# Designs tried in a protein design run: designed miniproteins, single chains, continued (5). Part 16

Each design is a single chain, and the fold is of that chain. pLDDT is the mean over its residues in the fold that is shown.

## One batch from the design tools (miniprotein)

Design m16565
Fold by ESMFold2-Fast:
Structure m16565 (fold): chain A 82 residues (1-82)
Amino acid sequence: SSKIKELEEKIEELRKEHEELVKKAEELKKELGEKVSKTDDPAELKKLQEEWKKEIEEISTKSRELSDEIGELQDQLLKLKS
Protein backbone atom coordinates (compact mmCIF):
# COMPACT_ATOMS: atom_id res chain seq x y z
CA SER A 1 0.00 0.00 0.00
CA SER A 2 1.32 3.45 -0.97
CA LYS A 3 -0.22 4.91 2.20
CA ILE A 4 1.71 2.44 4.41
CA LYS A 5 4.95 3.35 2.60
CA GLU A 6 4.22 7.10 2.96
CA LEU A 7 3.61 6.71 6.72
CA GLU A 8 6.78 4.61 7.19
CA GLU A 9 8.84 7.19 5.24
CA LYS A 10 7.37 10.07 7.29
CA ILE A 11 8.07 8.24 10.58
CA GLU A 12 11.69 7.64 9.46
CA GLU A 13 12.03 11.34 8.49
CA LEU A 14 10.79 12.47 11.92
CA ARG A 15 13.12 10.00 13.68
CA LYS A 16 16.07 11.49 11.78
CA GLU A 17 14.95 14.99 12.84
CA HIS A 18 14.87 13.75 16.45
CA GLU A 19 18.44 12.37 16.12
CA GLU A 20 19.56 15.78 14.76
CA LEU A 21 18.01 17.51 17.82
CA VAL A 22 19.91 15.13 20.15
CA LYS A 23 23.18 15.97 18.37
CA LYS A 24 22.40 19.71 18.53
CA ALA A 25 21.77 19.47 22.29
CA GLU A 26 25.13 17.70 22.76
CA GLU A 27 26.91 20.36 20.65
CA LEU A 28 25.29 23.20 22.64
CA LYS A 29 26.42 21.61 25.92
CA LYS A 30 30.03 21.36 24.64
CA GLU A 31 29.95 24.97 23.35
CA LEU A 32 28.58 26.20 26.70
CA GLY A 33 31.42 24.40 28.53
CA GLU A 34 34.04 26.06 26.30
CA LYS A 35 32.48 29.54 26.65
CA VAL A 36 32.08 29.15 30.43
CA SER A 37 35.78 28.19 30.76
CA LYS A 38 36.76 31.46 28.94
CA THR A 39 34.36 33.76 30.84
CA ASP A 40 35.58 35.85 33.81
CA ASP A 41 32.44 38.06 34.05
CA PRO A 42 29.58 36.70 36.26
CA ALA A 43 26.99 38.67 34.22
CA GLU A 44 28.26 37.15 30.95
CA LEU A 45 28.26 33.67 32.55
CA LYS A 46 24.60 34.12 33.59
CA LYS A 47 23.69 35.30 30.06
CA LEU A 48 25.41 32.25 28.48
CA GLN A 49 23.53 29.90 30.84
CA GLU A 50 20.18 31.63 30.14
CA GLU A 51 20.75 31.49 26.34
CA TRP A 52 21.71 27.79 26.58
CA LYS A 53 18.63 27.04 28.75
CA LYS A 54 16.37 28.79 26.19
CA GLU A 55 17.87 26.79 23.29
CA ILE A 56 17.55 23.49 25.22
CA GLU A 57 13.92 24.37 26.09
CA GLU A 58 13.20 24.95 22.35
CA ILE A 59 14.87 21.61 21.50
CA SER A 60 12.84 19.85 24.25
CA THR A 61 9.59 21.37 22.93
CA LYS A 62 10.37 20.30 19.34
CA SER A 63 11.43 16.81 20.55
CA ARG A 64 8.07 16.40 22.36
CA GLU A 65 6.16 17.56 19.25
CA LEU A 66 8.11 15.10 17.05
CA SER A 67 7.46 12.24 19.53
CA ASP A 68 3.73 13.07 19.55
CA GLU A 69 3.60 13.15 15.72
CA ILE A 70 5.56 9.86 15.44
CA GLY A 71 3.12 8.25 17.91
CA GLU A 72 0.10 9.43 15.90
CA LEU A 73 1.61 8.14 12.63
CA GLN A 74 2.52 4.80 14.26
CA ASP A 75 -1.11 4.43 15.44
CA GLN A 76 -2.32 5.11 11.87
CA LEU A 77 0.21 2.60 10.49
CA LEU A 78 -0.88 -0.08 12.99
CA LYS A 79 -4.55 0.43 11.99
CA LEU A 80 -3.68 0.07 8.26
CA LYS A 81 -1.61 -3.12 8.88
CA SER A 82 -4.46 -4.72 10.86
Scores: mean pLDDT 86

Design m16566
Fold by ESMFold2-Fast:
Structure m16566 (fold): chain A 62 residues (1-62)
Amino acid sequence: SEELLEAAEKEVEYLVENKEYKLAIEKLDGAIELARRRGDEELVKKLEEMKKKVEEKLKEAE
């Protein structure tokens, strides 16, 4: 759980710094699906909040 969150955070931060917002969203969607399959509701919430912030940045960048 913590390892999955840490890996997702690092990947998303790297992609966002490089303005790869759509790819960051795709990575988050994969992590959210995995968290849901595991029944980790807290992790799902954290990943969905990260996705929302990335989606907002994508809209602002366009």
Scores: mean pLDDT 82

Design m16567
Fold by ESMFold2-Fast:
Structure m16567 (fold): chain A 64 residues (1-64)
Amino acid sequence: SHMEEIRKRNEELAREIAETLLQSYRDAVIELLKEAGVDPSAIGDLDDPQAEDELTRLAFEIVR
C-alpha cells in the first residue's frame, strides 16, 4: 500500500527525468555533430532503444 504509492511516484519521476535527460542528450549531441560537420542523418543511430533504456535506468537510480 504505502510502499506501492512510493514505487509508483518513483516510476513517474524516473520517467520524467529520463525524458528530460533524453531531450538534453539529443540537443547536446545534435549541436556537437553540427559543429563537427557531421550529417544530421547520422543522429538516427542515437535514437537507439538501448540509449533510452540506459537513461531510464539511470534516472530510476537517481530517484531511488
Scores: mean pLDDT 66

Design m16568
Fold by ESMFold2-Fast:
Structure m16568 (fold): chain A 84 residues (1-84)
Amino acid sequence: SLERVLEEAKRWGLPIEVLEKLVEKGYDPQKVLDVLLAAKRLNMPIDDVELVEKALPFVEQGKDPLKVLPLIYEGKIDEAKKIK
């Protein structure tokens, strides 16, 4: 549920406003949370809505956010498309 995802995001110190904004755009709340958690683990900017949003289509296709995020951050979109 969205409520569970919001509580988990608060527990990990993730930006609730970024999560809510992307959920309002129609992205899956769990997938947004997965991307934000991965960005935090990689010490990447968790408040960068554009970075998170660019990774979401790949993660919603079932790709690993830990593999997708570094490629998106480096502008390697074509390499991100090749992740299985």
Scores: mean pLDDT 86

Design m16569
Fold by ESMFold2-Fast:
Structure m16569 (fold): chain A 60 residues (1-60)
Amino acid sequence: MLKAEIEFEDVRKAIGLALRLIGDFPEVKVSVEGGTVTVEGEDTPEGKAAIEFLKEEGAS
């Protein structure tokens, strides 16, 4: 099981990213809590790609 969390100061950015993740990576579980976006999934190429996408957006 893969899991990653990124915290955003702007809740709108967190929600927008979560919606994009849900659309692009339907195999992963995406949740938003107080500006924190959490991705959970299987150890699959899709799960890894979703986590990398989350990290990329969180770092930029």
Scores: mean pLDDT 78

Design m16570
Fold by ESMFold2-Fast:
Formats: structure tokens, sequence, C-alpha cells
Structure m16570 (fold): chain A 63 residues (1-63)
């Protein structure tokens, strides 16, 4: 399976993706697109959840 280092790198990439979706949500809110903003925040939350999962997995694989 993947190494702890590989899992932590993937977790960091997922966190960066979450930040990008959060920024899109703020832009959509500024335009009055409230439902689309909520959708983007939902996607951001999923990326954060994946990052947290990968971090927990990495910790379990530590020697």
Amino acid sequence: GPSPEELLKEAEEEREKAKEYEKRAEELRAQGDEREAEEELGIAALHEAVAAYLERRAKRLEA
C-alpha cells in the first residue's frame, strides 16, 4: 500500500483543492449565486474529509 509520506502528500493536495472550492464559493456569493456557492462548499468539505482520512491512515502506518 502507499507509504505515510505518499498519503500525507495526497492529503495536502486535497486541502489545496478544498481551498480552491472555498474561494469559488466566495466569488459565487458575491454574485448572488447562493445555491451554487453552497454546492462548492459541499465539494470543499468532501476534499477536507478525504484529507483527514488520509492523515489518519498515514498515522496508522507509522512504525
Scores: mean pLDDT 87

Design m16571
Fold by ESMFold2-Fast:
Structure m16571 (fold): chain A 97 residues (1-97)
Amino acid sequence: SEEERREKLFEEAERALVIMQATILKNIYEKNPDKITDEDVELAKRVAERAIELAKKYGSPEIAEVLRDLADILEKAGDTETASRYRKAAEEIEKQL
């Protein structure tokens, strides 16, 4: 019970971290889309994969939004296939809510 409460709080904190990271990347994209680096793209992919993992455990409209925001960044960077995959993941998350 106490251990389960601690694990839930830790997982909720990790979800908040993913949302924050996606928000930072979205802000960079919206202000300077031509300044997206390969490092930003790799970070976006890592954040998206973590978001998908967390969504399987929690389900959240915010995680679906995160995946769409990250997909937009990847599409701008030329990774249309990965962007399509993340948009489909967002749709599946919303269907399970």
Scores: mean pLDDT 80

Design m16573
Fold by ESMFold2-Fast:
Structure m16573 (fold): chain A 65 residues (1-65)
Amino acid sequence: SAADRERAIALIMERGGLDRERAEGTVDALQSPDPVIRAAAVAELRRAGLTDEEIAEILRLVDAT
């Protein structure tokens, strides 16, 4: 949902220190039909310093598990 997308963006900004444009791009990549693009987006979140628990919450919010 739009509300879940906004929560995911806010979490990426708050926990990863990304600006809104980068956070929106990351959410779009996590929602990609290409599993390689999704895996790269997860790796970017890990490099930004997010924990596995925080990444799991973001994936749940964007339905990208």
Scores: mean pLDDT 84

Design m16574
Fold by ESMFold2-Fast:
Structure m16574 (fold): chain A 52 residues (1-52)
Amino acid sequence: SPVESLIQEYFEREYEATVEAFVNAGWPEDLARRMAEAILEEAARGIVAEAE
């Protein structure tokens, strides 16, 4: 659906922004990426569940 494409693009952008925010706050890049991925996966799960 169009909503799925918008969600994917949104989360790709949010992932990059979240990683940068954590790195700017002094987090190691590997931890920042892992944390951003976990946060956005949880958020995406909530949105996708709404569509079910």
Scores: mean pLDDT 77

Design m16575
Fold by ESMFold2-Fast:
Structure m16575 (fold): chain A 51 residues (1-51)
Amino acid sequence: DERLREAVRLLFETDLSVAEIARRVGFSSQATFSREFTARYGVSPSAHRAQ
């Protein structure tokens, strides 16, 4: 999903919150975004940003 790939870019290149990234890449909620991101990358968006 191209939306999740753009989210990875935003996590590395910006200080946007996970909620704002979810909104920008077109997810209906942060919860839906976090679930789909974790399913694809094996780690939550917050954990991915931390390392």
Scores: mean pLDDT 79

Design m16576
Fold by ESMFold2-Fast:
Structure m16576 (fold): chain A 81 residues (1-81)
Amino acid sequence: EAAAIRARASKLNSAEEMSDEELYEAVYAEAVELGRKLAAEEGVEAALEKLRELAEEARRRGDEVTAEAVERARRELEEAA
């Protein structure tokens, strides 16, 4: 879930206050790690699809920061393939 990756990113930084930019970078880092793990376990194509789904879920919830961060991670994984 896109909400879960955002919550995890916020929790790992232990910040009560977090700017949209800080949240973006934290979510991006988590998405990159998730993408690498999924690519190793299930293949790059499956990882790209999962990241696309997470970005779409975030957009459906109005969470543009998470959606953009996850989409950036997806594009970087695709470029590296």
Scores: mean pLDDT 76

Design m16577
Fold by ESMFold2-Fast:
Structure m16577 (fold): chain A 88 residues (1-88)
Amino acid sequence: MDKLKEQVRNSVLKGVGYTILGIGYELDENYEEAIKSYEDAIDYFQEAEAYARQLLDVDPAWAQQSIDESRRAIALLKKRIEELRKKL
């Protein structure tokens, strides 16, 4: 249980890190690198969702919150990527 929660947290931290990196590239108008960073962030949030799903039988409330938060982050990043692709 605790190891899976740590894996969820580590995947979320990596997703956040790549999101911040993407924002940095976007501010520099480097849209291709921003998109790549946001795509890497999505991969880590999807990994966090996968680990959180394994916790549904053990800690359903925490697992569902983590799934919902990751899904929300993925949706926002996908929308941002589509907006940036229009600028290329």
Scores: mean pLDDT 90

Design m16578
Fold by ESMFold2-Fast:
Structure m16578 (fold): chain A 86 residues (1-86)
Amino acid sequence: MSSEELVEEARASIEAAKENVERAREALKAGDKRKAVQLLVAAALLVVAAEYLLSQAEVDEETREEIEEEIREAREEVREAAKELE
């Protein structure tokens, strides 16, 4: 894959992670704790995938820092949603 494709795939993984966090919160609101756990695990794996894809990409420092911040935000959303399971 080109570095441009790796960046696009990393961003797609970040968006998918955020969508899974939102769906997990909806599942918790509906009382479906099992579904919420499954969605949060999927979101966590998507964050890890985004980190891996970015690590393989050759991009300028500004673009790298921007995507690293997006990954940090997604990871924090997963962490906050996971606290709602306790």
Scores: mean pLDDT 86

Design m16579
Fold by ESMFold2-Fast:
Structure m16579 (fold): chain A 83 residues (1-83)
Amino acid sequence: SLSEEEFEREVEEALALIYVAIAKTHKDVLTPEEMKEIVERLKKIYERLPDSETVRQALKDVAEIAKENGFEESAKLAEEAIK
């Protein structure tokens, strides 16, 4: 069975993947403010799980989605979060 800590990590990593899915699926209808909120929420997860490759990759994926779709501020925030 999973420990409480392992279960919490799995939930946080799953949430990071949900944010990537939202950014990718809704990129044509998201406002700049909504895309920035996605990045800020992912940053908070990464601050709690700094060794999570899953969360780091989620930030990289959202940075690319933001950059390709003209969300320059959000792309910059996501890129800076993983330095």
Scores: mean pLDDT 90

Design m16580
Fold by ESMFold2-Fast:
Structure m16580 (fold): chain A 68 residues (1-68)
Amino acid sequence: SQRALDESERASEDASRALGPDTPDPVRTRVSGRAGVEALREAGASPELVEQYRQQYEQIAQQLENAP
């Protein structure tokens, strides 16, 4: 389980780095979150954990889009 989380974090970091510094926060969050969730799924994380993280990054991205 911890290895799956570590793989997810690495995938998110790699995706974020590929986007460059001028990428808007909501876009960065969605791209990084998507990469992290795919890595979790590939590492054999439970469907519940995958769904939880997917929901989490979508919520964060939506909050960033709606920030004043």
Scores: mean pLDDT 82

Design m16581
Fold by ESMFold2-Fast:
Structure m16581 (fold): chain A 67 residues (1-67)
Amino acid sequence: SAEELEKKAKELLEKAEEYRRRAEELRAEAERRGGDPRLLLEAEIEEGMAALLEGMASYLLKKAKEL
């Protein structure tokens, strides 16, 4: 049902927000360490995971509207 797709999309967006928060903390830590490239890479990986989940959620929301 459309409601189940919307619920799943909401759960994915909440999980994406956690990845965004983690990335922000990693970037802040990298800055404290003079721009540590390893921490910046870890932040980029977390940001990539968030973007993937946000994309999946957008797809599910689009599909919910088509039902």
Scores: mean pLDDT 89

Design m16582
Fold by ESMFold2-Fast:
Structure m16582 (fold): chain A 106 residues (1-106)
Amino acid sequence: MENMDKLEELLRELEAAQAAGDRAAADAAVDKMIELFRSMTKKSEAVEEALERIREIMLASPSLAAFMERLSAWENEQFAAKLPLELIVLPGVFQLVLAVLRTVRR
């Protein structure tokens, strides 16, 4: 899918920025990823809230491994809290992220 190719490109940009210590470039790559996720999901208040949380997790994460760990922790928190975000809003986004991360092999 075209969206998968774009996400792979953005993940490579993020990895390069993190390796260089370029926070501005990393922030820009995260913003582009969030816009891509928004384009791939159904538009709703729940989606916007979820995308905001994903953006916060990405920006706080120094590496893709740290991002995945923190994203999994947040996903588990959503299930534990029985929040309305559930699998209806997020599973497509998470599956795309996981598939791309497997493609961007070190």
Scores: mean pLDDT 65

Design m16583
Fold by ESMFold2-Fast:
Structure m16583 (fold): chain A 72 residues (1-72)
Amino acid sequence: SELAIAFNNLGVAYLAQGKLEDAAKAYEQALKLDPSNEDALNGLLKLDPDIANYNPKSKYSEATREIVKKLK
């Protein structure tokens, strides 16, 4: 989806600005639109490697963790 690509690009732009929470939300939206979007998944993993391990210390939303889990 072009919309999923747009959200991924928005996440990359927020990362460049140091806006980590906004970047995470943008990548989460990209994965909700296209769960197979590897670029968005890799973006989230770079932001918080704990999300891949479903660490309860992760500050990202439960919805984001559920999306990452379903991609396995």
Scores: mean pLDDT 70

Design m16584
Fold by ESMFold2-Fast:
Structure m16584 (fold): chain A 62 residues (1-62)
Amino acid sequence: MSVAELSDAVGTLAALGRDEEAIALAQSHGVSEEHARRAVELARAGGPGEEIRRVLEEGGAR
């Protein structure tokens, strides 16, 4: 899965209120828990996908 695909998936899960699944998905792709939680918080707040992707990349997403 690319970082862009991961960002889209995390954003979609967060929009559906499935925050714990979004965090778990990000962590399964190498993202730290702290960055996964921040990405989900940004997605729920309606943050731009570009920023969500950046947080996931900083957290170690591959």
Scores: mean pLDDT 81

Design m16585
Fold by ESMFold2-Fast:
Structure m16585 (fold): chain A 118 residues (1-118)
Amino acid sequence: SREEMLQEIGRFTAELREALEERLAGLSKEEQLKVLEEVIERISEVLIETAKELGMEDLVEAIKEQLEKLKKAVKENADPQDIVDAFLSFTTQALWRIAQVDFEKARETAERILEIAR
């Protein structure tokens, strides 16, 4: 159901935030940005793979555009928290779009993402 999907996406977003915050804890800004670039790239690859399998070409392009924007933010020495917030917002929206097409595939993709973030 829509309500069940909303609850699962909400739980995923909270767990992803916690995983990222734990991984960044105690690191310098430079180290946080390096970790974020690597994690964002790996998670984006998983999202692109899933979107391609589902024939969601518009979502593939949106993910690629967001990845380039986030990589540019890292290069421009942006605040790590702003990068986390932008990334979480986009990843949640991408998974919501995937869930509308294939809810089980969205769940599997979310689990893979959490494993990368941990």
Scores: mean pLDDT 88

Design m16587
Fold by ESMFold2-Fast:
Structure m16587 (fold): chain A 68 residues (1-68)
Amino acid sequence: MVEAEVTGEGDAEAAELAAAGAATQVGNGSRIGVGRHGGVEVRVTSDPPDAEAAGRAAGEAARKAGLM
């Protein structure tokens, strides 16, 4: 299962970097990744940890938030 949430405000670059940070933590074996850049925070839950699925979910959440 993979879920992502985006909060805060920022531009597309901030959202992309925050999402990449969250996905990196999941890629390191964490079930929960949190990335922050500028004013944007991305939280991803992936169980089991899957960096590719986490990255995709984070990108979709950023688009739904209107940041990408």
Scores: mean pLDDT 80

Design m16588
Fold by ESMFold2-Fast:
Structure m16588 (fold): chain A 55 residues (1-55)
Amino acid sequence: ALARQARLAARSARVAAESLELQKDGDPQVLEGLRQTYERYRAEAEALEAALRAA
């Protein structure tokens, strides 16, 4: 199940990154929220992958 969770987190990060590109010149507050969301999911995917390697 952890492998599936890691894949979902990575996909969420990709979607957030794509949204950032689409709104590159948009509202700075919205862009900052999207960037934080991307960084959070990326970090979560890395943590889940590390847990999978440790187990």
Scores: mean pLDDT 76

Design m16589
Fold by ESMFold2-Fast:
Structure m16589 (fold): chain A 87 residues (1-87)
Amino acid sequence: QVQESGPSSVEIGGEVTLTPRASSATQLEWVKITEKGWTDPIVTQGTSASLKISNLKPEDTAIYYPAALNSDGTVVAWGQGTYLEVK
């Protein structure tokens, strides 16, 4: 199971870190969904596997979904989406 926490709104030019509570993942894949649709997945790795976004722009306003990957790259769990609003 993957859970996440983070602020729902952040300031333009600021920084945000989305921190998933992954159960057994060694890496995470983040899918960004905007009004224009799906973006290319962002792969993170390490013990925290957090997604850090700096120098926030309005285009970073999106729903972010974490997917937990095992060591062979197979998706083993999905977290709930986090809506991030940049203002």
Scores: mean pLDDT 66

Design m16590
Fold by ESMFold2-Fast:
Structure m16590 (fold): chain A 86 residues (1-86)
Amino acid sequence: EEYKKKIEELIEEMVKLAEDLRARYPDNPAAQALADELIRKAESMKKNLDKIPEENLKSYYKIAERFLDEARRAAQGLDALAEKEK
């Protein structure tokens, strides 16, 4: 129950991060690639969520959390580069 809701929240955060990257960096190929990966991951996870047994939800949550954490770190790198160009 708790993990399924947390996974749904992470999927929503992946989509929001992708939309933010596309809006802020429309001409940056690295930002577009990261946004595309985030959307594909979110769609895949949402499709599979109803098929995951309850005992496996914690592992699935950890996979989602790690992916989003790595994506956020990549986005922070893009933000740092943009800040230096101001």
Scores: mean pLDDT 82

Design m16592
Fold by ESMFold2-Fast:
Structure m16592 (fold): chain A 117 residues (1-117)
Amino acid sequence: SMEEIEEELRRSEEALKALYEAIEKTATPEEKKRIVELIREMLRAFEEGNLEKLNEVLEELNALLKKLGIPDEIQVNPARLLELRKAFYEALIVGLETGDIEAAVEHLRRRAAELLA
């Protein structure tokens, strides 16, 4: 429902900000670039329906975030709807590549609005 998407968007926005801030605070430029590369590979695996590749990339991403000391609670993508889940990771890429969290949040909100249309 529209109300459920709005609630997931609110939680996703909070989680996006927390994860972005944690990565910006702990990661080197090289590690941020690797995180972006892994997220892009993950999004590609979703598009291709390659579940095996998706799991491999998620394991590598989680291992890297753990190495950076980012708590498991901050690593969680709270979105249940697949398209909103994809939008979360797309928004994280925008934030990390631009250094602008507001641009990342705007991307997430735009993608959520498209799901309500």
Scores: mean pLDDT 85

Design m16593
Fold by ESMFold2-Fast:
Structure m16593 (fold): chain A 107 residues (1-107)
Amino acid sequence: EIQVQESGAGTVAEGETLTLTFTASGPDITGFAWYRQTPDGSRELLAVDGQPAPGFDRVTASRSGNTATLTITGARPEDTGVYYVQASNSAGEAAFGQGTQVTVVPR
């Protein structure tokens, strides 16, 4: 079974760097996908492993072992939302983290 533990800043100032770190536990972790959920319940794919989704130029993603890190430079109010990571393994199992609420405080 995959488990995901979340850590990172819940509140960042506008213009600062937002960093979220997630650690998965379980056998043979092969990948991570990052999502942001808006208040209307829709989910936007931000990055898969080290590759940002199109249109997310301020997003970088990295992985070291079972730890995935998402970095957003120059935080903006529209970056506010609930961030999720999904970890996947070679057996075809996948698990989402609990979600991390991020708030960008103006200036």
Scores: mean pLDDT 76

Design m16594
Fold by ESMFold2-Fast:
Structure m16594 (fold): chain A 64 residues (1-64)
Amino acid sequence: SMAEEEAERIAEEAEREALRLYLEGKYTDASQVLEEAAKRLEELGAFEAAERLRRGAKQLSSMA
């Protein structure tokens, strides 16, 4: 479905950007990217993907 395709795109883009920031040592920025993407995924009903990104964001926040 279009919503599934959009959710996949959002998750992939957020994960790539968060990885880039992580490699630069920008843990707070990486966490924020994942949190913002998780909110968008929740709006699309992609709750499992959203929770996965929120868990990643919390881990990154603990490193900052």
Scores: mean pLDDT 86

Design m16595
Fold by ESMFold2-Fast:
Structure m16595 (fold): chain A 71 residues (1-71)
Amino acid sequence: MEEEEREKIREEAREAAEEAGLEENAKKAAEALVLGDFEKAKEYIEKIKDPEVKEKLLKALEASKLPPALP
């Protein structure tokens, strides 16, 4: 079996998992938070389907940001 067929199977598996609401976006959001990329973290958090996971990561994002009220 050629690499192209193996890659296709792997991608179909990833797509099926993503369609099933895999928490892939939660993992990417956490990685972005560790890197200090708050905009990317927010984008991934907004894509999370699980409201509990989404709320927990939003709290982590707010805890990591400087207060916007400081001019």
Scores: mean pLDDT 63

Design m16596
Fold by ESMFold2-Fast:
Structure m16596 (fold): chain A 92 residues (1-92)
Amino acid sequence: SSSASTTLTLADGTTVTVNVTAGADSITVTVSGAPAGQKFLVKVENLDTGETTTATFSSSVTFTGVKPGSTYKITVRAIGAGPESATTTVTA
């Protein structure tokens, strides 16, 4: 398991912190510092298999059934708050 942190800057200049934690069979993505009501889109890519999944969330989302030992690329975008995305990697 591993953890990673990155930042995302919204169109209004707000900086959001994105934290990613990989467990034994799960990946949890959390955001902090976002304005109330802000929604996010996350894309989770298994770099070893090419499998991808997406979800929308407000503060936290957990993906289960991840493959132990695989490296995942996590990309987070804010919905309606500019074109920027934040990207990091974790190993499950």
Scores: mean pLDDT 83

Design m16597
Fold by ESMFold2-Fast:
Structure m16597 (fold): chain A 64 residues (1-64)
Amino acid sequence: MEEKEKLFEKAVDYLTEYARILLAQARAAGRDPADQVPVPNFDGLTDEEAYEKAKAALEAARAA
């Protein structure tokens, strides 16, 4: 199995957690549902770059 595919799967997992955190925060703040999940742009990124970007987004959400 290629390492790049595992990185992509982890990126998806990290984005899912990021979305859950943002939805919980938005609900607590009474924010507009349309503003709840800004998905980072992954167009043109490698699987490794997407993984790191998703991980950074999750860490930023958890720190907030």
Scores: mean pLDDT 64

Design m16598
Fold by ESMFold2-Fast:
Structure m16598 (fold): chain A 56 residues (1-56)
Amino acid sequence: MLPPLALALIQAMVAISRERGDLGDLARFFDEAAARLGLSPAQAAAARATLATLGL
């Protein structure tokens, strides 16, 4: 099961990709998604590590 923070980031990245009409590499929207969710640098780093286990 995905941690709630990682799931929220994936959902935000998908939403941003749809808003921009760019459905390519979702990982490029990670920093914007983290900013949209108001994550601290530590929270963003932890979530990025979790997403790396999924190949993102």
Scores: mean pLDDT 75

Design m16599
Fold by ESMFold2-Fast:
Structure m16599 (fold): chain A 61 residues (1-61)
Amino acid sequence: MKIEVEAEDGREAAEIIRRAVEDGRYEDELVVHLRRPASPEEMEEMQRYMTEYVRGSEEAR
């Protein structure tokens, strides 16, 4: 399955990904769309949570 979410900014996107990791609700594909371009700091935060999501998804299988 594919889950697509829209976020206002990189911080909101990072929080959405973090909550998915915490809830243990892993889909085959997670796509986050940003309403505005993310700053370098926001991109780094999103990357960290996305890495945790991918790791958790692989371990949950």
Scores: mean pLDDT 71

Design m16600
Fold by ESMFold2-Fast:
Structure m16600 (fold): chain A 68 residues (1-68)
Amino acid sequence: ETLKKAAETVIRLAEKYGNQEAIDNAKKALEYYEKGDKETAQRYLAKAVRILVETLKKENKIDELKKE
C-alpha cells in the first residue's frame, strides 16, 4: 500500500513539473509492484523520487514533497 501511494504521489508531482522521466520510472514501479516484484518496484520508485527531488531542489520547491 505505502509503495503504491508513494508512486502515485510521485506521478502527480512529476506531471505538475513536466518531468516525464520521473513519471515513467514511477509507472514502472507500480507495474512491478502489481506483478509482485517488490524489490524491482522499490528500485524504480527510488529512481523516480531522486529525479523529482533534484528537479524540485533546482526550482527551490522542495516543500511540495512535504505537503504530500
Scores: mean pLDDT 77

Design m16601
Fold by ESMFold2-Fast:
Order: sequence, then structure tokens, then C-alpha cells
Structure m16601 (fold): chain A 67 residues (1-67)
Amino acid sequence: SAAAGAAAEAARTSRITQAMVEALEIEDPEKAREYLKNTLRAIPGVTDKQAEVAALTVVNSQKILKE
């Protein structure tokens, strides 16, 4: 039970990380945000609000670092 839960959490984290990496390859910040939000929402256990906040945070951080 504990091992199964840990494996599920690791798989979720891996999917989230992959989505974030893919979003960084999108040049348009608006498109990157929409892509990341929609991709994260498709991951089991991620809420719409969590996906939106994560997408905004990643895109805003990239804007600051790019300047």
C-alpha cells in the first residue's frame, strides 16, 4: 500500500516535470501557459486551480529570467 502510493506520486511528479519542460520550449508565453495548464489538468490528482497557478508561476518566472 505505501509502496504503491509512493510509485503513483513519483509517476505524477514525473508527468508534471515533463509538462513543464515541454512548456519551456514554447516561445509564446500565453501559449505556454495554456499548454501547461491544459496538460497539468489532464494529470490525475491535479486540480484546475493548481494547474493554473503552476502555469502562471512557471511562465512569469521565465519572463523575469529571460529579461
Scores: mean pLDDT 74

